# Designed miniproteins, single chains, part 59

Each design is a single chain, and the fold is of that chain. pLDDT is the mean over its residues in the fold that is shown.

## One batch from the design tools (miniprotein)

Design m2045
Fold by ESMFold2-Fast:
Parts: structure tokens; sequence; C-alpha cells
Structure m2045 (fold): chain A 73 residues (1-73)
């Protein structure tokens, strides 16, 4: 489980690092309302990934799977 948590942490760090640049591009191309929508969705996805990483780091793989499943349609 630890390797999956470490991969998620790297993905979260990269997403946080790139987010300001991506949002600036969207604002230039599609306007501030579109950028705000993308920012909100990105922040929600990052928070979700952080929770999954925390559960995996704690060895709570069943809880991590349940948390992921709860967001499925």
Amino acid sequence: GKEKAEQLRRQIEEARRRLPEVLAEIEREEGPAAAEEVRRRAEEQIAFAETVAELLEAGKEEEARAFIAARAP
C-alpha cells in the first residue's frame, strides 16, 4: 500500500505545482468564470486524493476503497 500512497503524494504535489499556470491559461482562453470552475474541481480532486493517500498510509485499504466507491455514480 505504501508505494501507491507515495505515487498519489507525488501526483498531488505535481498538481498543486502546476495548478496556478493551468488556471492562468484557462482564464486567458475562456475567462475567469471557467477558471474558477476548474479551480474548484481541481481543489476537490486534490482533497479527495489527499484523503485516499492518508488512508493508504494508515494501512486502511478497505476504508480507502469504500471512500473511492462512495464517489462513483
Scores: mean pLDDT 82

Design m2046
Fold by ESMFold2-Fast:
Structure m2046 (fold): chain A 84 residues (1-84)
Amino acid sequence: MADALGRVIQAAVDAARQPAKEGLSAEETAQRIRDAVLKAAEELGVPVDVEISAEGNVVKGRITVGDATVDLEIDLEKVRAELE
């Protein structure tokens, strides 16, 4: 479970980088993150609950894989700065 959660979280973070690079909105980025998390969970064969929302430039989410839950907060301005 913990390894699967780690991979799902990594997929979420990676999914945020491309939209941030392209200058996409937080809502568009949230959708890409949701899709990436669901795809990663399906490929790993694990059940996942995903709650992802956008507030300004921040994408917030809660991801539950089995018995493990992680809260995410991704600031797209910080991600863009890291990619420069």
Scores: mean pLDDT 75

Design m2047
Fold by ESMFold2-Fast:
Structure m2047 (fold): chain A 78 residues (1-78)
Amino acid sequence: MDFEALAEEARKRASPENAAELLLEGHRLNNEDLIRIALEVIAPDQADILVTYPFEDQVLLLSGRLSEEQLALLTSEV
């Protein structure tokens, strides 16, 4: 899979409404570029630091910036 092409497509589509889905997809694919793009949409001031954190810690730290629906999506992962 060409993760570079996937990251470029994500940048074009990235918005506050789909950022949680992009973060989840990035972790599913273990694609740091997708994770970073999602974090830059949710927390542009902290994305560089947050990308170094594990998924569970990213979700916890972003809980105040995400909608209830977005948080539920991210916490539904087992």
Scores: mean pLDDT 75

Design m2048
Fold by ESMFold2-Fast:
Structure m2048 (fold): chain A 91 residues (1-91)
Amino acid sequence: SKEELIKIVEELLERLEAGASPVEIAELADEAGKKNPENALQLGVLAGLMLIAAAVAELAVKTSGMDREEAEEWARRISITALKEELEALK
């Protein structure tokens, strides 16, 4: 249900803000989608966005010499923003 999706996204956001990586949260979102088939597409999109953010951060480190901590912080901020926007859209 929509209410179950809200609870899942809130849990993912809490874990991400507590220090989990975007890749770890993407894995949790994918697993949650497997257990909640009606929300699988939306959770899959969120997981995909977080994996893309992590990949872009890694590419920035390798190609531009960007500091790894700064790139990882950028990916975390983008992931937090995506989860917060989803929560606002669902509420």
Scores: mean pLDDT 85

Design m2049
Fold by ESMFold2-Fast:
Structure m2049 (fold): chain A 105 residues (1-105)
Amino acid sequence: SITSSHLNKIKKGLEKQDKAAIIEALEVIDAFIKGKIDPSFLEDVSELYTLLLTNTKILNYIKKDTALLLRYGFNPYLLKLNEIIPQHKRQEFFKKLLKAHLEKK
């Protein structure tokens, strides 16, 4: 079971560019998209998603690991879209993307 405290621990690991935290964040996003995490965590999960795709060092790690891209659905087109979306709209965009996955029952 996931908690806001656990998500905050992952966020701090991402700030330090910890590879284990990157994998945990990807697993949380994948589990959320698959409906395995409570929808009340939409805001927290959208923050993790935004952080993964806006940190250049984390993004380079993910891009170099094809297994992570395939396993967690981060395709090259999604990474490209992040580059063209204005920074102040990125979290809003990813929040809308996550909501779209939740609406598929």
Scores: mean pLDDT 71

Design m2050
Fold by ESMFold2-Fast:
Structure m2050 (fold): chain A 59 residues (1-59)
Amino acid sequence: SAAQQEAALKRWEELLAAYRAQLQSTTDPAEKSRLQRIIQLLQDEVAQLLAEGKPLHIA
């Protein structure tokens, strides 16, 4: 349903915000690089799923 899709998208946005907050507070260069990769992969995955019209499956 549209409501379930919207709720899933909000959870993905919250997850991305959490990783971005960790990136802002992290001083370790290795952790910064790791977090940047995770954020990019999550953004790409969400964009692909939305473009394909597939439902987001995060609870």
Scores: mean pLDDT 77

Design m2051
Fold by ESMFold2-Fast:
Order: sequence, then structure tokens, then C-alpha cells
Structure m2051 (fold): chain A 69 residues (1-69)
Amino acid sequence: EKEKLEKKYETYKFNIDEAESLANKYRQQAEEAAKTDPEKAKIYQSQVKGAENTRKFLEKKAEEYKKKI
């Protein structure tokens, strides 16, 4: 089952990178929207927080699986 744990760890690492990329995209969109549409900026800021929370959750899971390998 070591191979299964290693696969899960790599999957979480991939998802962490995806969440980080998404958070960065929303941060850029929030900055652009803030110039013309404050309501859209708030939506993107909320999405940044969501992506950051997802990244933090995935990091915790990745560390848990890494310790089992």
C-alpha cells in the first residue's frame, strides 16, 4: 500500500499547485476589477480566500500522507 500513499501524496501536490495558480489568477482579476467594478472585486477576493483555504487543506493532507510514506 506504500505505492497508493505515494500516489495520493503526488495527487495532493498537483492539486496544491492548481489551487495556488487559481488563487493568483483571482488576485489579478480582483485588482483589475477594483478599478471599475468594486462588486466584482469583492467576488474575486472571496474566490481568492476560497482557493487559499483549499490550498491550506491540501497542504495538510499532503503532509499527512508524506509522513505515512
Scores: mean pLDDT 82

Design m2052
Fold by ESMFold2-Fast:
Structure m2052 (fold): chain A 65 residues (1-65)
Amino acid sequence: SMEEELEKEIEHFRKSLEELREKGLISDEQYDEFMEKLEEIKKLPLEEQEKALEELSRQVVATIL
């Protein structure tokens, strides 16, 4: 289902943020900010979560470039 797929994508995104922090590509403060935004996305309607997750992904990429 869409709900199960989004839950898995969010979990994968969380793990990606952990890896970026462990590699020193983002700071602890940036990690905390991205994790807070990820928790906010979980509170959105399902139809908005995918778009919000894509936008967060772009923000993360922009931070490490």
Scores: mean pLDDT 84

Design m2053
Fold by ESMFold2-Fast:
Structure m2053 (fold): chain A 76 residues (1-76)
Amino acid sequence: DKLEKLRKGALEAAKNNPGSRAAAGIVGRETREVLIEAGVEEEKAREYADRVARAVLAGDAQAVDKTLEEAEKLAK
């Protein structure tokens, strides 16, 4: 499951690389790609990718998990 792998990677990035723009950028791009493949509208996928990237940059693992949970409910 691509979403499961994304969640693990995003949580690892938030915990181990807080403040890393490179890590946040990679996770943001992967989030957008995975959500679009899962059928989420591109504008919504972009919005959630931006939220996840900011949470990773802030080192906020709880915000990462919560945002991805919300995004998964849009996947159809």
Scores: mean pLDDT 83

Design m2054
Fold by ESMFold2-Fast:
Structure m2054 (fold): chain A 92 residues (1-92)
Amino acid sequence: MKVTIRASVGGQEFASETGDYSTAQEIKDAVLALVEQAFAAGHERVAISVTAGTDEGGKLVEEAMKDLAQELSDQVVYLQTVSNQSSLLIRR
């Protein structure tokens, strides 16, 4: 499923990618890679936006982002999901 992941720091785009993902784990791995890049660059917070072009993709995104937020609960500032888009703010 086609998914766009965007990482932002201080309201500006840090990195983005668009891929074709089949599992929640693939989306989680892609999000974690961008989060780790932002933290490695010295940023204390990163905002992740994950958008799917379909309702099926939106459900996969919601599952991936909820699972990730549970795994990283001490670092999550917020997680919000509206339709086919999830927004996560995470801190180092």
Scores: mean pLDDT 86

Design m2055
Fold by ESMFold2-Fast:
Structure m2055 (fold): chain A 87 residues (1-87)
Amino acid sequence: MSLDELKEETIKLIGEENLEKLHRMLVEAAKSRREELEKLSEEEQEKLLSKIVDETFEKFLKEHPLSEEAKEKVKEFLEKVRLARPE
């Protein structure tokens, strides 16, 4: 499955507005921890980014509860995005 196809399927489950909100939360979380990221090796940066993604998604779920199917699809999408290393 392509990243674009996975994005479209995720939008079908949670809506475009929710995906955009999650994206904004992720960008803000990464920005707030920019100083920490810049002090780390590439391997340590990947670990911290993974933690930021997990913590941000958990925070999003507290305000926007999702079905188990939607949670798994979002996790799959975020994992593919992380592996593709988009900035």
Scores: mean pLDDT 76

Design m2056
Fold by ESMFold2-Fast:
Structure m2056 (fold): chain A 79 residues (1-79)
Amino acid sequence: MDSEIISRAAVKIANALLKDPKVSHEDAAKLAGKAAEAIRNKDKEEFEKVLEEAKKLGASEENIKEVKKTMEEAIEKLK
């Protein structure tokens, strides 16, 4: 089901963000929620906003790449 793909992606995104000590649990959860909606809607503009917000929260380049890859893989599975 699409909901399972999206839920799994949200968990992976939250965990990737939480690898950075500067990112709070609340901010990781909120951003993972926004990412889940971007995946559900296949919204490329919101996708880019999620990545920019991750950078503003202090996520490392490596963890931002993991977030991007997770979102791209989830969108591909929904095709």
Scores: mean pLDDT 82

Design m2057
Fold by ESMFold2-Fast:
Structure m2057 (fold): chain A 67 residues (1-67)
Amino acid sequence: SAADIERSLAAAVAAARAGDGAAAGSGKHELYQLGATPEQLREVADAARAGGADLGARQAERMVERL
Protein backbone atom coordinates (compact mmCIF):
# COMPACT_ATOMS: atom_id res chain seq x y z
CA SER A 1 0.00 0.00 0.00
CA ALA A 2 1.01 3.66 -0.29
CA ALA A 3 1.18 3.87 3.51
CA ASP A 4 3.63 0.92 3.60
CA ILE A 5 5.80 2.64 0.98
CA GLU A 6 5.75 5.95 2.91
CA ARG A 7 6.69 4.23 6.19
CA SER A 8 9.54 2.25 4.57
CA LEU A 9 10.74 5.35 2.69
CA ALA A 10 10.90 7.41 5.90
CA ALA A 11 12.82 4.64 7.72
CA ALA A 12 15.26 4.10 4.82
CA VAL A 13 15.95 7.84 4.47
CA ALA A 14 16.51 8.18 8.23
CA ALA A 15 18.94 5.22 8.25
CA ALA A 16 20.77 6.63 5.19
CA ARG A 17 21.13 10.07 6.80
CA ALA A 18 22.48 8.41 9.98
CA GLY A 19 25.21 6.65 7.93
CA ASP A 20 23.67 3.15 8.29
CA GLY A 21 24.28 1.75 4.82
CA ALA A 22 23.06 -1.75 5.73
CA ALA A 23 19.69 -0.53 7.05
CA ALA A 24 19.34 1.92 4.15
CA GLY A 25 20.11 -0.85 1.64
CA SER A 26 17.57 -3.21 3.21
CA GLY A 27 14.99 -0.42 3.21
CA LYS A 28 15.66 0.41 -0.46
CA HIS A 29 15.23 -3.27 -1.37
CA GLU A 30 11.93 -3.40 0.56
CA LEU A 31 10.76 -0.24 -1.25
CA TYR A 32 11.55 -1.88 -4.60
CA GLN A 33 9.54 -4.98 -3.59
CA LEU A 34 6.61 -2.75 -2.52
CA GLY A 35 6.59 -1.07 -5.96
CA ALA A 36 8.05 2.28 -4.97
CA THR A 37 8.58 4.80 -7.78
CA PRO A 38 12.05 5.49 -9.24
CA GLU A 39 11.92 8.93 -7.61
CA GLN A 40 11.30 7.40 -4.16
CA LEU A 41 14.23 5.00 -4.68
CA ARG A 42 16.40 7.95 -5.81
CA GLU A 43 15.45 9.81 -2.60
CA VAL A 44 16.99 6.99 -0.52
CA ALA A 45 20.12 6.97 -2.73
CA ASP A 46 20.48 10.78 -2.43
CA ALA A 47 20.07 10.57 1.36
CA ALA A 48 22.69 7.77 1.54
CA ARG A 49 25.16 9.85 -0.49
CA ALA A 50 24.56 12.92 1.72
CA GLY A 51 24.81 10.85 4.94
CA GLY A 52 27.86 8.91 3.75
CA ALA A 53 25.92 5.61 3.88
CA ASP A 54 26.47 4.45 0.28
CA LEU A 55 25.41 0.83 0.97
CA GLY A 56 27.60 -2.25 1.65
CA ALA A 57 30.98 -1.77 -0.07
CA ARG A 58 31.49 1.93 0.68
CA GLN A 59 30.29 1.53 4.28
CA ALA A 60 32.74 -1.35 4.78
CA GLU A 61 35.63 0.86 3.56
CA ARG A 62 34.60 3.59 6.03
CA MET A 63 34.55 1.09 8.89
CA VAL A 64 38.11 0.02 8.01
CA GLU A 65 39.21 3.70 8.06
CA ARG A 66 37.85 3.98 11.64
CA LEU A 67 39.94 1.03 12.81
Scores: mean pLDDT 70

Design m2058
Fold by ESMFold2-Fast:
Structure m2058 (fold): chain A 67 residues (1-67)
Amino acid sequence: SEREELLRKIREFEEKIKKGEEIDKEELRELIRRVGLLEGLDEAEAEARAEAVLKAIEEAKKNSHLL
């Protein structure tokens, strides 16, 4: 299914993030947004969730640097 394909790609990004590799943030944002739409979120809710996830990733990276 489309949702399964999108989730597989998101898992690939998660593995890269765990390894400290650079990722295409715009591609990850779009994947998360599309999953939200498939789960019944509207465009604004799907975009907000994608932005929140990206912000959380950036905050986690910043906090790791402070340690």
Scores: mean pLDDT 78

Design m2059
Fold by ESMFold2-Fast:
Structure m2059 (fold): chain A 74 residues (1-74)
Amino acid sequence: APVKELPDDVHRRLLEAGSRLQEIDDLLKEGKISEEEARKLKAELAEEFGLDPEVGANVSSEELLRLIYERLLK
């Protein structure tokens, strides 16, 4: 199958990452944070999952979630 069932811990961590990215995007959309602050929060999230913080700051939330998913499968 092209998609396999994720282990519970990987699934939970991916949901947590997705929720945090959605919160950042919502705060930015509501004008509660700046674009610079949103980039910083995404960089911090990327670093927490063992990714390059510069990549996290400069990619879309969807792309960052994909990179986190790939990292969790290592």
Scores: mean pLDDT 78

Design m2060
Fold by ESMFold2-Fast:
Structure m2060 (fold): chain A 81 residues (1-81)
Amino acid sequence: DASLTAPIARIRQLVAEARRLLDAGDYDAAVATAEQARAYAEAFLALLKKARVPVPQSVVDVALGLPEAALAEIEEARAAA
């Protein structure tokens, strides 16, 4: 479904950018970008819920799980630095 493909691709792009910033040692920018990915995912899922579009749990898990995993990776790297 094209309507789900573009938002999920955007979440993946933001998460990839957060990881790029983490690799560069920019922890503050990495956190901010990962939080943007989470906020975008939450807003996207809220719009689907308001529109009463049935969303598989697997899509919810990917949309919210990707930013949360990135945030956990950034916090672990920051704690180890």
Scores: mean pLDDT 83

Design m2061
Fold by ESMFold2-Fast:
Structure m2061 (fold): chain A 108 residues (1-108)
Amino acid sequence: SEKEMEEVRKEAIEKLKELEKKYKLNEKAKLVLEALIYDIQGKLAEASRLFREALGLEPAEVLEILADREKLVELMKKAGLSDEVIKEVLKIEEEMKKKLKEIPPAPL
């Protein structure tokens, strides 16, 4: 259901916000985490704006990075996120995707 998908996304967002509180992040790293939160919410325009502010990316580059795990890791490294924080972000995203797959599709 829509409500179950929204709850899974809300849990992932809460976990990402806790990373910002737990780790002392620089301004670029905070912008990248906020951009990932907007992406989870489906707010791609807001996510793109924050990625552009953090790293000077073009809109097409943002879409490519969000579709590619390896490119996303490189972006997080360029923003100054530590390997430990990157690992936690990837774990949160993977767990969210796994839970979303467990929600049954709408009846055909």
Scores: mean pLDDT 80

Design m2062
Fold by ESMFold2-Fast:
Structure m2062 (fold): chain A 97 residues (1-97)
Amino acid sequence: PPAPVEVRFTPEAAAAIPAEHAEEVRAAVQAALTAYLTQQGLARPGRVVLVTEVRRTSEDRLEVRAVDEQTGRRYLVTLARDPATGRWFVEDVREAP
């Protein structure tokens, strides 16, 4: 598989993630962005995506906004929490305006 993209969180974005779920959410976002960018032909060594905002839209929903530092392209990652397992997962990744 191609090398994963480097995903960095701003301190403000990182602080917005519930502490008990921080590693799980970060891992899910990194995996989803790597997969999305690979599918788009945009994954490459040294590609950095900066997560600038994390918003909790409900108890079981997060919206994550990210910017490709090289291209300025913006992405929206939507996460949901599985009520059966309590685990967070990515529902969608899309390019945002």
Scores: mean pLDDT 82

Design m2063
Fold by ESMFold2-Fast:
Structure m2063 (fold): chain A 57 residues (1-57)
Amino acid sequence: MTALDVVQDIAQELGYTLNPAFAQSLADFVQKQQQASSAAELDREKIRTLIQAMAQP
C-alpha cells in the first residue's frame, strides 16, 4: 500500500471524504514526514492525527 492508500483508508474510517488532490497532498506530507523522522514506520495513530490536523472538521 502507498501512503495515499493509507491516508484514504483512515480518512474513510474517520468519516472524512477527501478529494483526490487533498488526499495526495496529505499522502505526500506523510511520506515526507516519515523520511524526515528517524522513525521508519507510519503509525495509524500518527496518520489519524495528521488527517485531523490538516483536514478541518
Scores: mean pLDDT 67

Design m2064
Fold by ESMFold2-Fast:
Structure m2064 (fold): chain A 65 residues (1-65)
Amino acid sequence: MEEEEKERLKKAYEEARKKNGDDVAIVTANQLAAEWVRRHTPASRDEAEALARKAAKWVNEIIKE
């Protein structure tokens, strides 16, 4: 479920931020988002791009104040 994946990214971001600071937390969130896209084995290029945009949106929402 999308909400569950976003929650996973948020937890990883917060944990990395507490231990290593904001820069490392942002990198960690982006890496996990890229892994989420890869795990979904998109059937087409359009689907891969849609998943990538969705993951990027989640990362941006998590980073926002």
Scores: mean pLDDT 74

Design m2065
Fold by ESMFold2-Fast:
Structure m2065 (fold): chain A 75 residues (1-75)
Amino acid sequence: SIKEEIEKLLQELREIKEQNDPSLMGRATKIAMEVVALIKERKDITPEERQQIRSVISDALTTLSLARAKERLAG
């Protein structure tokens, strides 16, 4: 189901966040865009579920952005 696809993508984002590797930013961004596209037209996803999905995306992208900034400052 589409909800299973979304959960699989969100799990991948959580794993990318834990790795905290700035080289994965492109992959994280692509996954985030895929999740947003999947939920955009869905009426069966609650506002609370949408907020949780946005939080997972935001946490992953923010974590990697900070890691990238730290790497840039260290070089």
Scores: mean pLDDT 83

Design m2066
Fold by ESMFold2-Fast:
Structure m2066 (fold): chain A 100 residues (1-100)
Amino acid sequence: SLREEFERVAKELHELIDEIIKNTDDPEVIEAARRLRQAVDGLLEAIKENAPKEYLRRLKDEFRRAADEVIAKVKDPELQSKLRELADRMLEIADKIIEE
């Protein structure tokens, strides 16, 4: 199901975020990554709880902004690419859930 796939991608992104936090001493990257983790968790819980579509749209927008901030601050091009891939996949699935 779309919800099961969303949960899987969210878990992969959560794990990547935790690796970024563990492997950097840059406080700006750590803060941005923690905000992204919070946005991932918030959107996942809202989808699980079948929150109103307007609320899901707001959380999706917060997630997009948080992801863009981390991607901009991360210096490793491979990490940037992987973050963008997972974030775009989460946004695609979220849009399909919201449109239902």
Scores: mean pLDDT 87

Design m2067
Fold by ESMFold2-Fast:
Structure m2067 (fold): chain A 55 residues (1-55)
Amino acid sequence: SMPTLTKEQMDVVVENLKAKYPEVVAKFTSKHKIENEDDLLDLVGEAVKAEKEEA
């Protein structure tokens, strides 16, 4: 139970999102690099929205 995600954990989450929603990840990372956990949470939010709207 780490208070902050490690680089390896963040990379795994990003790769999973790329596999499922590569366009969403590409749009997000083209504008802003994943530098911290807050950036990762924003990306996850965008992916969740895309999943719901495309269903």
Scores: mean pLDDT 74

Design m2068
Fold by ESMFold2-Fast:
Structure m2068 (fold): chain A 77 residues (1-77)
Amino acid sequence: SEEVERAIEELEKLAEESTDPEVAKVAREGANIARFLQKMGRDEEATRLAKEVLEAAKNGDVEAARRAIERGGERAT
């Protein structure tokens, strides 16, 4: 739980501090989806998503961040 919260907080910080609107957008989307997964008790998935999005966004790889969001944010129907 501490690890997932820390990763989400880093994403939220990046969303606020980034001057690149695409980086800010994917960081915010990643944080929101990770928080949703955390609330559903899916902490392991939330942590993986948050870390993958954070690493990609820090490297300016918006496309990799979006792919991570799509994988982790895929809604079960």
Scores: mean pLDDT 79

Design m2069
Fold by ESMFold2-Fast:
Structure m2069 (fold): chain A 80 residues (1-80)
Amino acid sequence: SEAAEALLEELRATYGLSPAAQAALRALIDLVGVERVRRIIERDVNGEDMDGTMAEVAALERELAERWDPETRRPAPLPP
């Protein structure tokens, strides 16, 4: 995804992410969408609300668990 590659390049330039970290983030973006990952990172970087960031992570974990598909052994993709 063009948006995913743009986010990964921004994070690499800003934080010096390793190739392994970049691969892990790309996989996460594929599961939950680039906008959700960007929102979590931007919230943390802006120092807004750590409790809000933790709540978003907890919500993400719950959503992935609820979307789990035993036939594919992966969470179902995001709806359009």
Scores: mean pLDDT 68

Design m2070
Fold by ESMFold2-Fast:
Structure m2070 (fold): chain A 90 residues (1-90)
Amino acid sequence: MKLTVDLEGAEVLGMIAANTEKGGIVAVRFVSPDSDEVTLTVTLSADARVTIQVDGKTVLDQELPAGTHTFTLPVEKGKEHLVKVIAEEL
């Protein structure tokens, strides 16, 4: 499958992405200079179980259909954060 992510409202400091036949992982290191929240857009090529972690803490673990999904993530303004998105095809 293919997992892609976009992060709006954030300055991206680094990103690692890997897709396999049945899964995907994207990790993004970022800072939000202007807001206590960022918008994460997750696009899935197939129905998948999606786990979203912010700074090592799971904030979402849910089955999602193929397509585009948008999430608002609370963050500390001006602080560096790591978001990790893991998708496993159903």
Scores: mean pLDDT 88

Design m2071
Fold by ESMFold2-Fast:
Structure m2071 (fold): chain A 75 residues (1-75)
Amino acid sequence: MKASEEQVEEAVRKALKKLNLEQYEEEIIERLKKAKIGVEELKNLSLEEFLELLKDVNLPKEQKEKLFEAIKKEL
């Protein structure tokens, strides 16, 4: 059984790869990790909450919205 953090990291990496945004992987994973977002939290997270968690990530809002949808598909 994978730890919740490992499952989140895997879902984020897969989503970023699909969007060609792998350069943001380390920053995004660190933000989610600091916020203690596990798989269940991520599954139940709203778009608005996701945008707030990633507010410090230098990625356009439209790309963050696409990333949110891609991550939801990987879970």
Scores: mean pLDDT 81

Design m2072
Fold by ESMFold2-Fast:
Structure m2072 (fold): chain A 70 residues (1-70)
Amino acid sequence: GADLPEEERARLEAEVRALLAAGDEEGAVELAVEAAVRAGAMTEEEGERLRKAYAAARAGDLEKARAYLE
């Protein structure tokens, strides 16, 4: 389905939170995108575009980030 099981969601939230606490924002975004794709809330293509948009935005290339999301 579109939603993760509650126990898997709790585990994912804990892992994302741990990555954010460690300063690994990129890892947190990648883990969240992978989980969304696995849950059917996002396609693999959408997930790849979102990761590329995030990487471009982090590099300061906002026009490239926008292009990946359109």
Scores: mean pLDDT 74

Design m2073
Fold by ESMFold2-Fast:
Structure m2073 (fold): chain A 72 residues (1-72)
Amino acid sequence: MEQEKAQQLLEEVEKRAPELIERARRAGVPVEAVIDQTAEDVYDRALNDLGLSEETAQQVAEQAREILRKAA
């Protein structure tokens, strides 16, 4: 199911979010830039690796951005 695959991908993002944000801060990289790059990666993975629809991939990428912003 698309929903199941999307949820699994978002769970991966949530688990890694604190680490990604901390690395960005330590490296002096803007947190927003890391959030945007991660969301683009999530979109590409959802669309190309998981075979989700463009609509679902876009929704998952937006949810990933929110997860990362909450971790920041």
Scores: mean pLDDT 81

Design m2074
Fold by ESMFold2-Fast:
Structure m2074 (fold): chain A 89 residues (1-89)
Amino acid sequence: SAEAKKALEEAKKALEEAAKYDALAKQAEAEGKEEEAAELAKKSQEAIAKAAEHFEKFASLASEEEVEKAKEELEKLVAEKEAEAKAAL
């Protein structure tokens, strides 16, 4: 459905925002900007929470097979962003 597709798209966007804020937080830490780093890390956490809400809405509207496939895609996205974060260390 269009609603399910929109919910999944919003979940993916929220995860991308979370990754962006996490990367900015690490950059701020490297520059000694501890307060800015903390604020950016908080925004990353809030974006992860929003992604979870959108995914729950998607899961309520989608078939079991669609949910399983989407979960795999999101797990890969998170793993890729975590790998990028570790590479910055």
Scores: mean pLDDT 82

Design m2075
Fold by ESMFold2-Fast:
Structure m2075 (fold): chain A 74 residues (1-74)
Amino acid sequence: NAAEKALKEAEEVADRAMELADPETGQRIRDALKLAKENAEKNPEAAVGIYNMTKKALEDIAARLEAERQAAAA
């Protein structure tokens, strides 16, 4: 199932991003994943696209958090 695979990939990225995040940002990441699941349930035909977009957004967040952490450590 392509949607299940896309969701699993998004969840893996979310877990990685949450390891970099403070508790508040971690909650926002969890909320974003929850919203993606809700939107996919409302529009199953778009589920793969929704999860792929969410995965990319979470990858961008993880990269930003890593860059901010690096800058703060300097």
Scores: mean pLDDT 83

Design m2076
Fold by ESMFold2-Fast:
Structure m2076 (fold): chain A 95 residues (1-95)
Amino acid sequence: MRKEAIRLLEEAIKLAEEAGKESSGEVHDQTTIAVLLAKRAKRAVEEGDLETAIKYAEEAMRELENALSLKPDNEKLKEAYRLVSEAIRLLQEAI
């Protein structure tokens, strides 16, 4: 579970960073915050703090959802959101 959750978060971070680089204004700011939160979630998983990891991942998912509300057809944001959601599901099953 932990290794798979870390892999999903790493893929989500990469996609959100790429989407952020291709964006400006509010979407850029939201993707930047989502990346920082997803990195904190990944670190918490690595440290074995699954409750903190879920909290940061849920906050990252919220920021990605806000970005998607402005760019609903952005495939990288859609996939990043899906990957973070799957990571949360795996982490919840591990508690």
Scores: mean pLDDT 88

Design m2077
Fold by ESMFold2-Fast:
Structure m2077 (fold): chain A 90 residues (1-90)
Amino acid sequence: KKEEIAKEVYEFKLKALEIMEKLDEENRKKAIKIIKEIESLVQQYIENKMTPEQFLEGLEKLVEEAKELPKEFYELVEELYKKIKKIIEE
């Protein structure tokens, strides 16, 4: 399951990089911040430093922050959240 989450995060980062090339400087900085926060959250979860509930709550907050960014980026973050939630909830 942690391997599945790592794979989804890797695929998310590749798609996010493509989207970021199309963003202006301000939106790109915000997108980079969200990506780094997702990576930090995933790392903490993989290292058993947080519960599944805390991990999902953290990701949900980042989905909310992403709503202020262009739709294509927001939808990508929301899709990642839904996929990870499904993996955790089984």
Scores: mean pLDDT 86

Design m2078
Fold by ESMFold2-Fast:
Structure m2078 (fold): chain A 93 residues (1-93)
Amino acid sequence: SYYETALLEAIANDDPRAPGYLMGLRMLELPEQTTDEIIERLAKELGIPLDVFEAVLLRAAGEPLPSHLQDIPEEQLAQAREVIARRAAELAA
């Protein structure tokens, strides 16, 4: 999926285009799924905790983290970005 690959690359690189690619994925490729369902599926497929995946997505978008996500260690966010970057590279190959 072009939009899935672009979304994961954007998240890994803190690219503010990430929410645009998520919207493209939902509207054009997965119109029957909600944004939350897509996020939950991607987190599960990547083996990343949902909270951590949501946090790196929000940071890429330049959005403030809600209080419950602020306590996630920066090291854990960095590890999640690395996993996402590796998956994006696999999909682009």
Scores: mean pLDDT 83

Design m2079
Fold by ESMFold2-Fast:
Structure m2079 (fold): chain A 63 residues (1-63)
Amino acid sequence: LEEQRRALDKQLADRLRDMGIRYRVVGNTQVSDLLFQAADHIEQGDYDRAKELLTQMQQLLQE
């Protein structure tokens, strides 16, 4: 169960980092930074911090 969570965490982190690269390319560095930070926290199983960072990202995307 925990092993399966770690595999999913890495998969999610990879997707978030890919999104971060895309946002950086289009000039949205704030969203990009939050996505990279959230990915790192997900990889370490820190979902609370990742969730907070993703929430901040959503606020910026509504500008």
Scores: mean pLDDT 80

Design m2080
Fold by ESMFold2-Fast:
Formats: sequence, C-alpha cells, structure tokens
Structure m2080 (fold): chain A 72 residues (1-72)
Amino acid sequence: SAQAQALYEQGVAAYKQGDVETAIKLFQEAIALDPTNQKAKANYRRSLISRAVAYRLRGDDEKARELEKEAE
C-alpha cells in the first residue's frame, strides 16, 4: 500500500540519520501493513543487527544476543 511504502521510506531516512530506534519502529509498521515487503524486512533485520553491535560495544552481550536472535 501507499501507506506501507511511505513508512518504509521514512524508516530508511531515519536509519541514514543514525536514528536506528525510530527506523526499527517504522520498518515494523511498514511490515505490519505489507508483510510481503522484502526490503522492509531486510532493513528491519539490518537495524536490529546495528542495535546489537551497539549493545556489544557497551558490554551488554545478553541484549545483543536477543536482538541477533530476532534478526534470524
């Protein structure tokens, strides 16, 4: 849908600005409206991995592992 596409594009913009948390939320909303959007799913997984890397760098390996498992 046009709404799902707009949310996906907003998610991409948020990710490019370094706002990974907002990007994750927008990609989740895009996927909820259009579960066939493979680009949104790929970018959602990428955003989770970026967040997991940030958690590992600060020593939170348990939280990082949860995000990595969600991305599988």
Scores: mean pLDDT 88

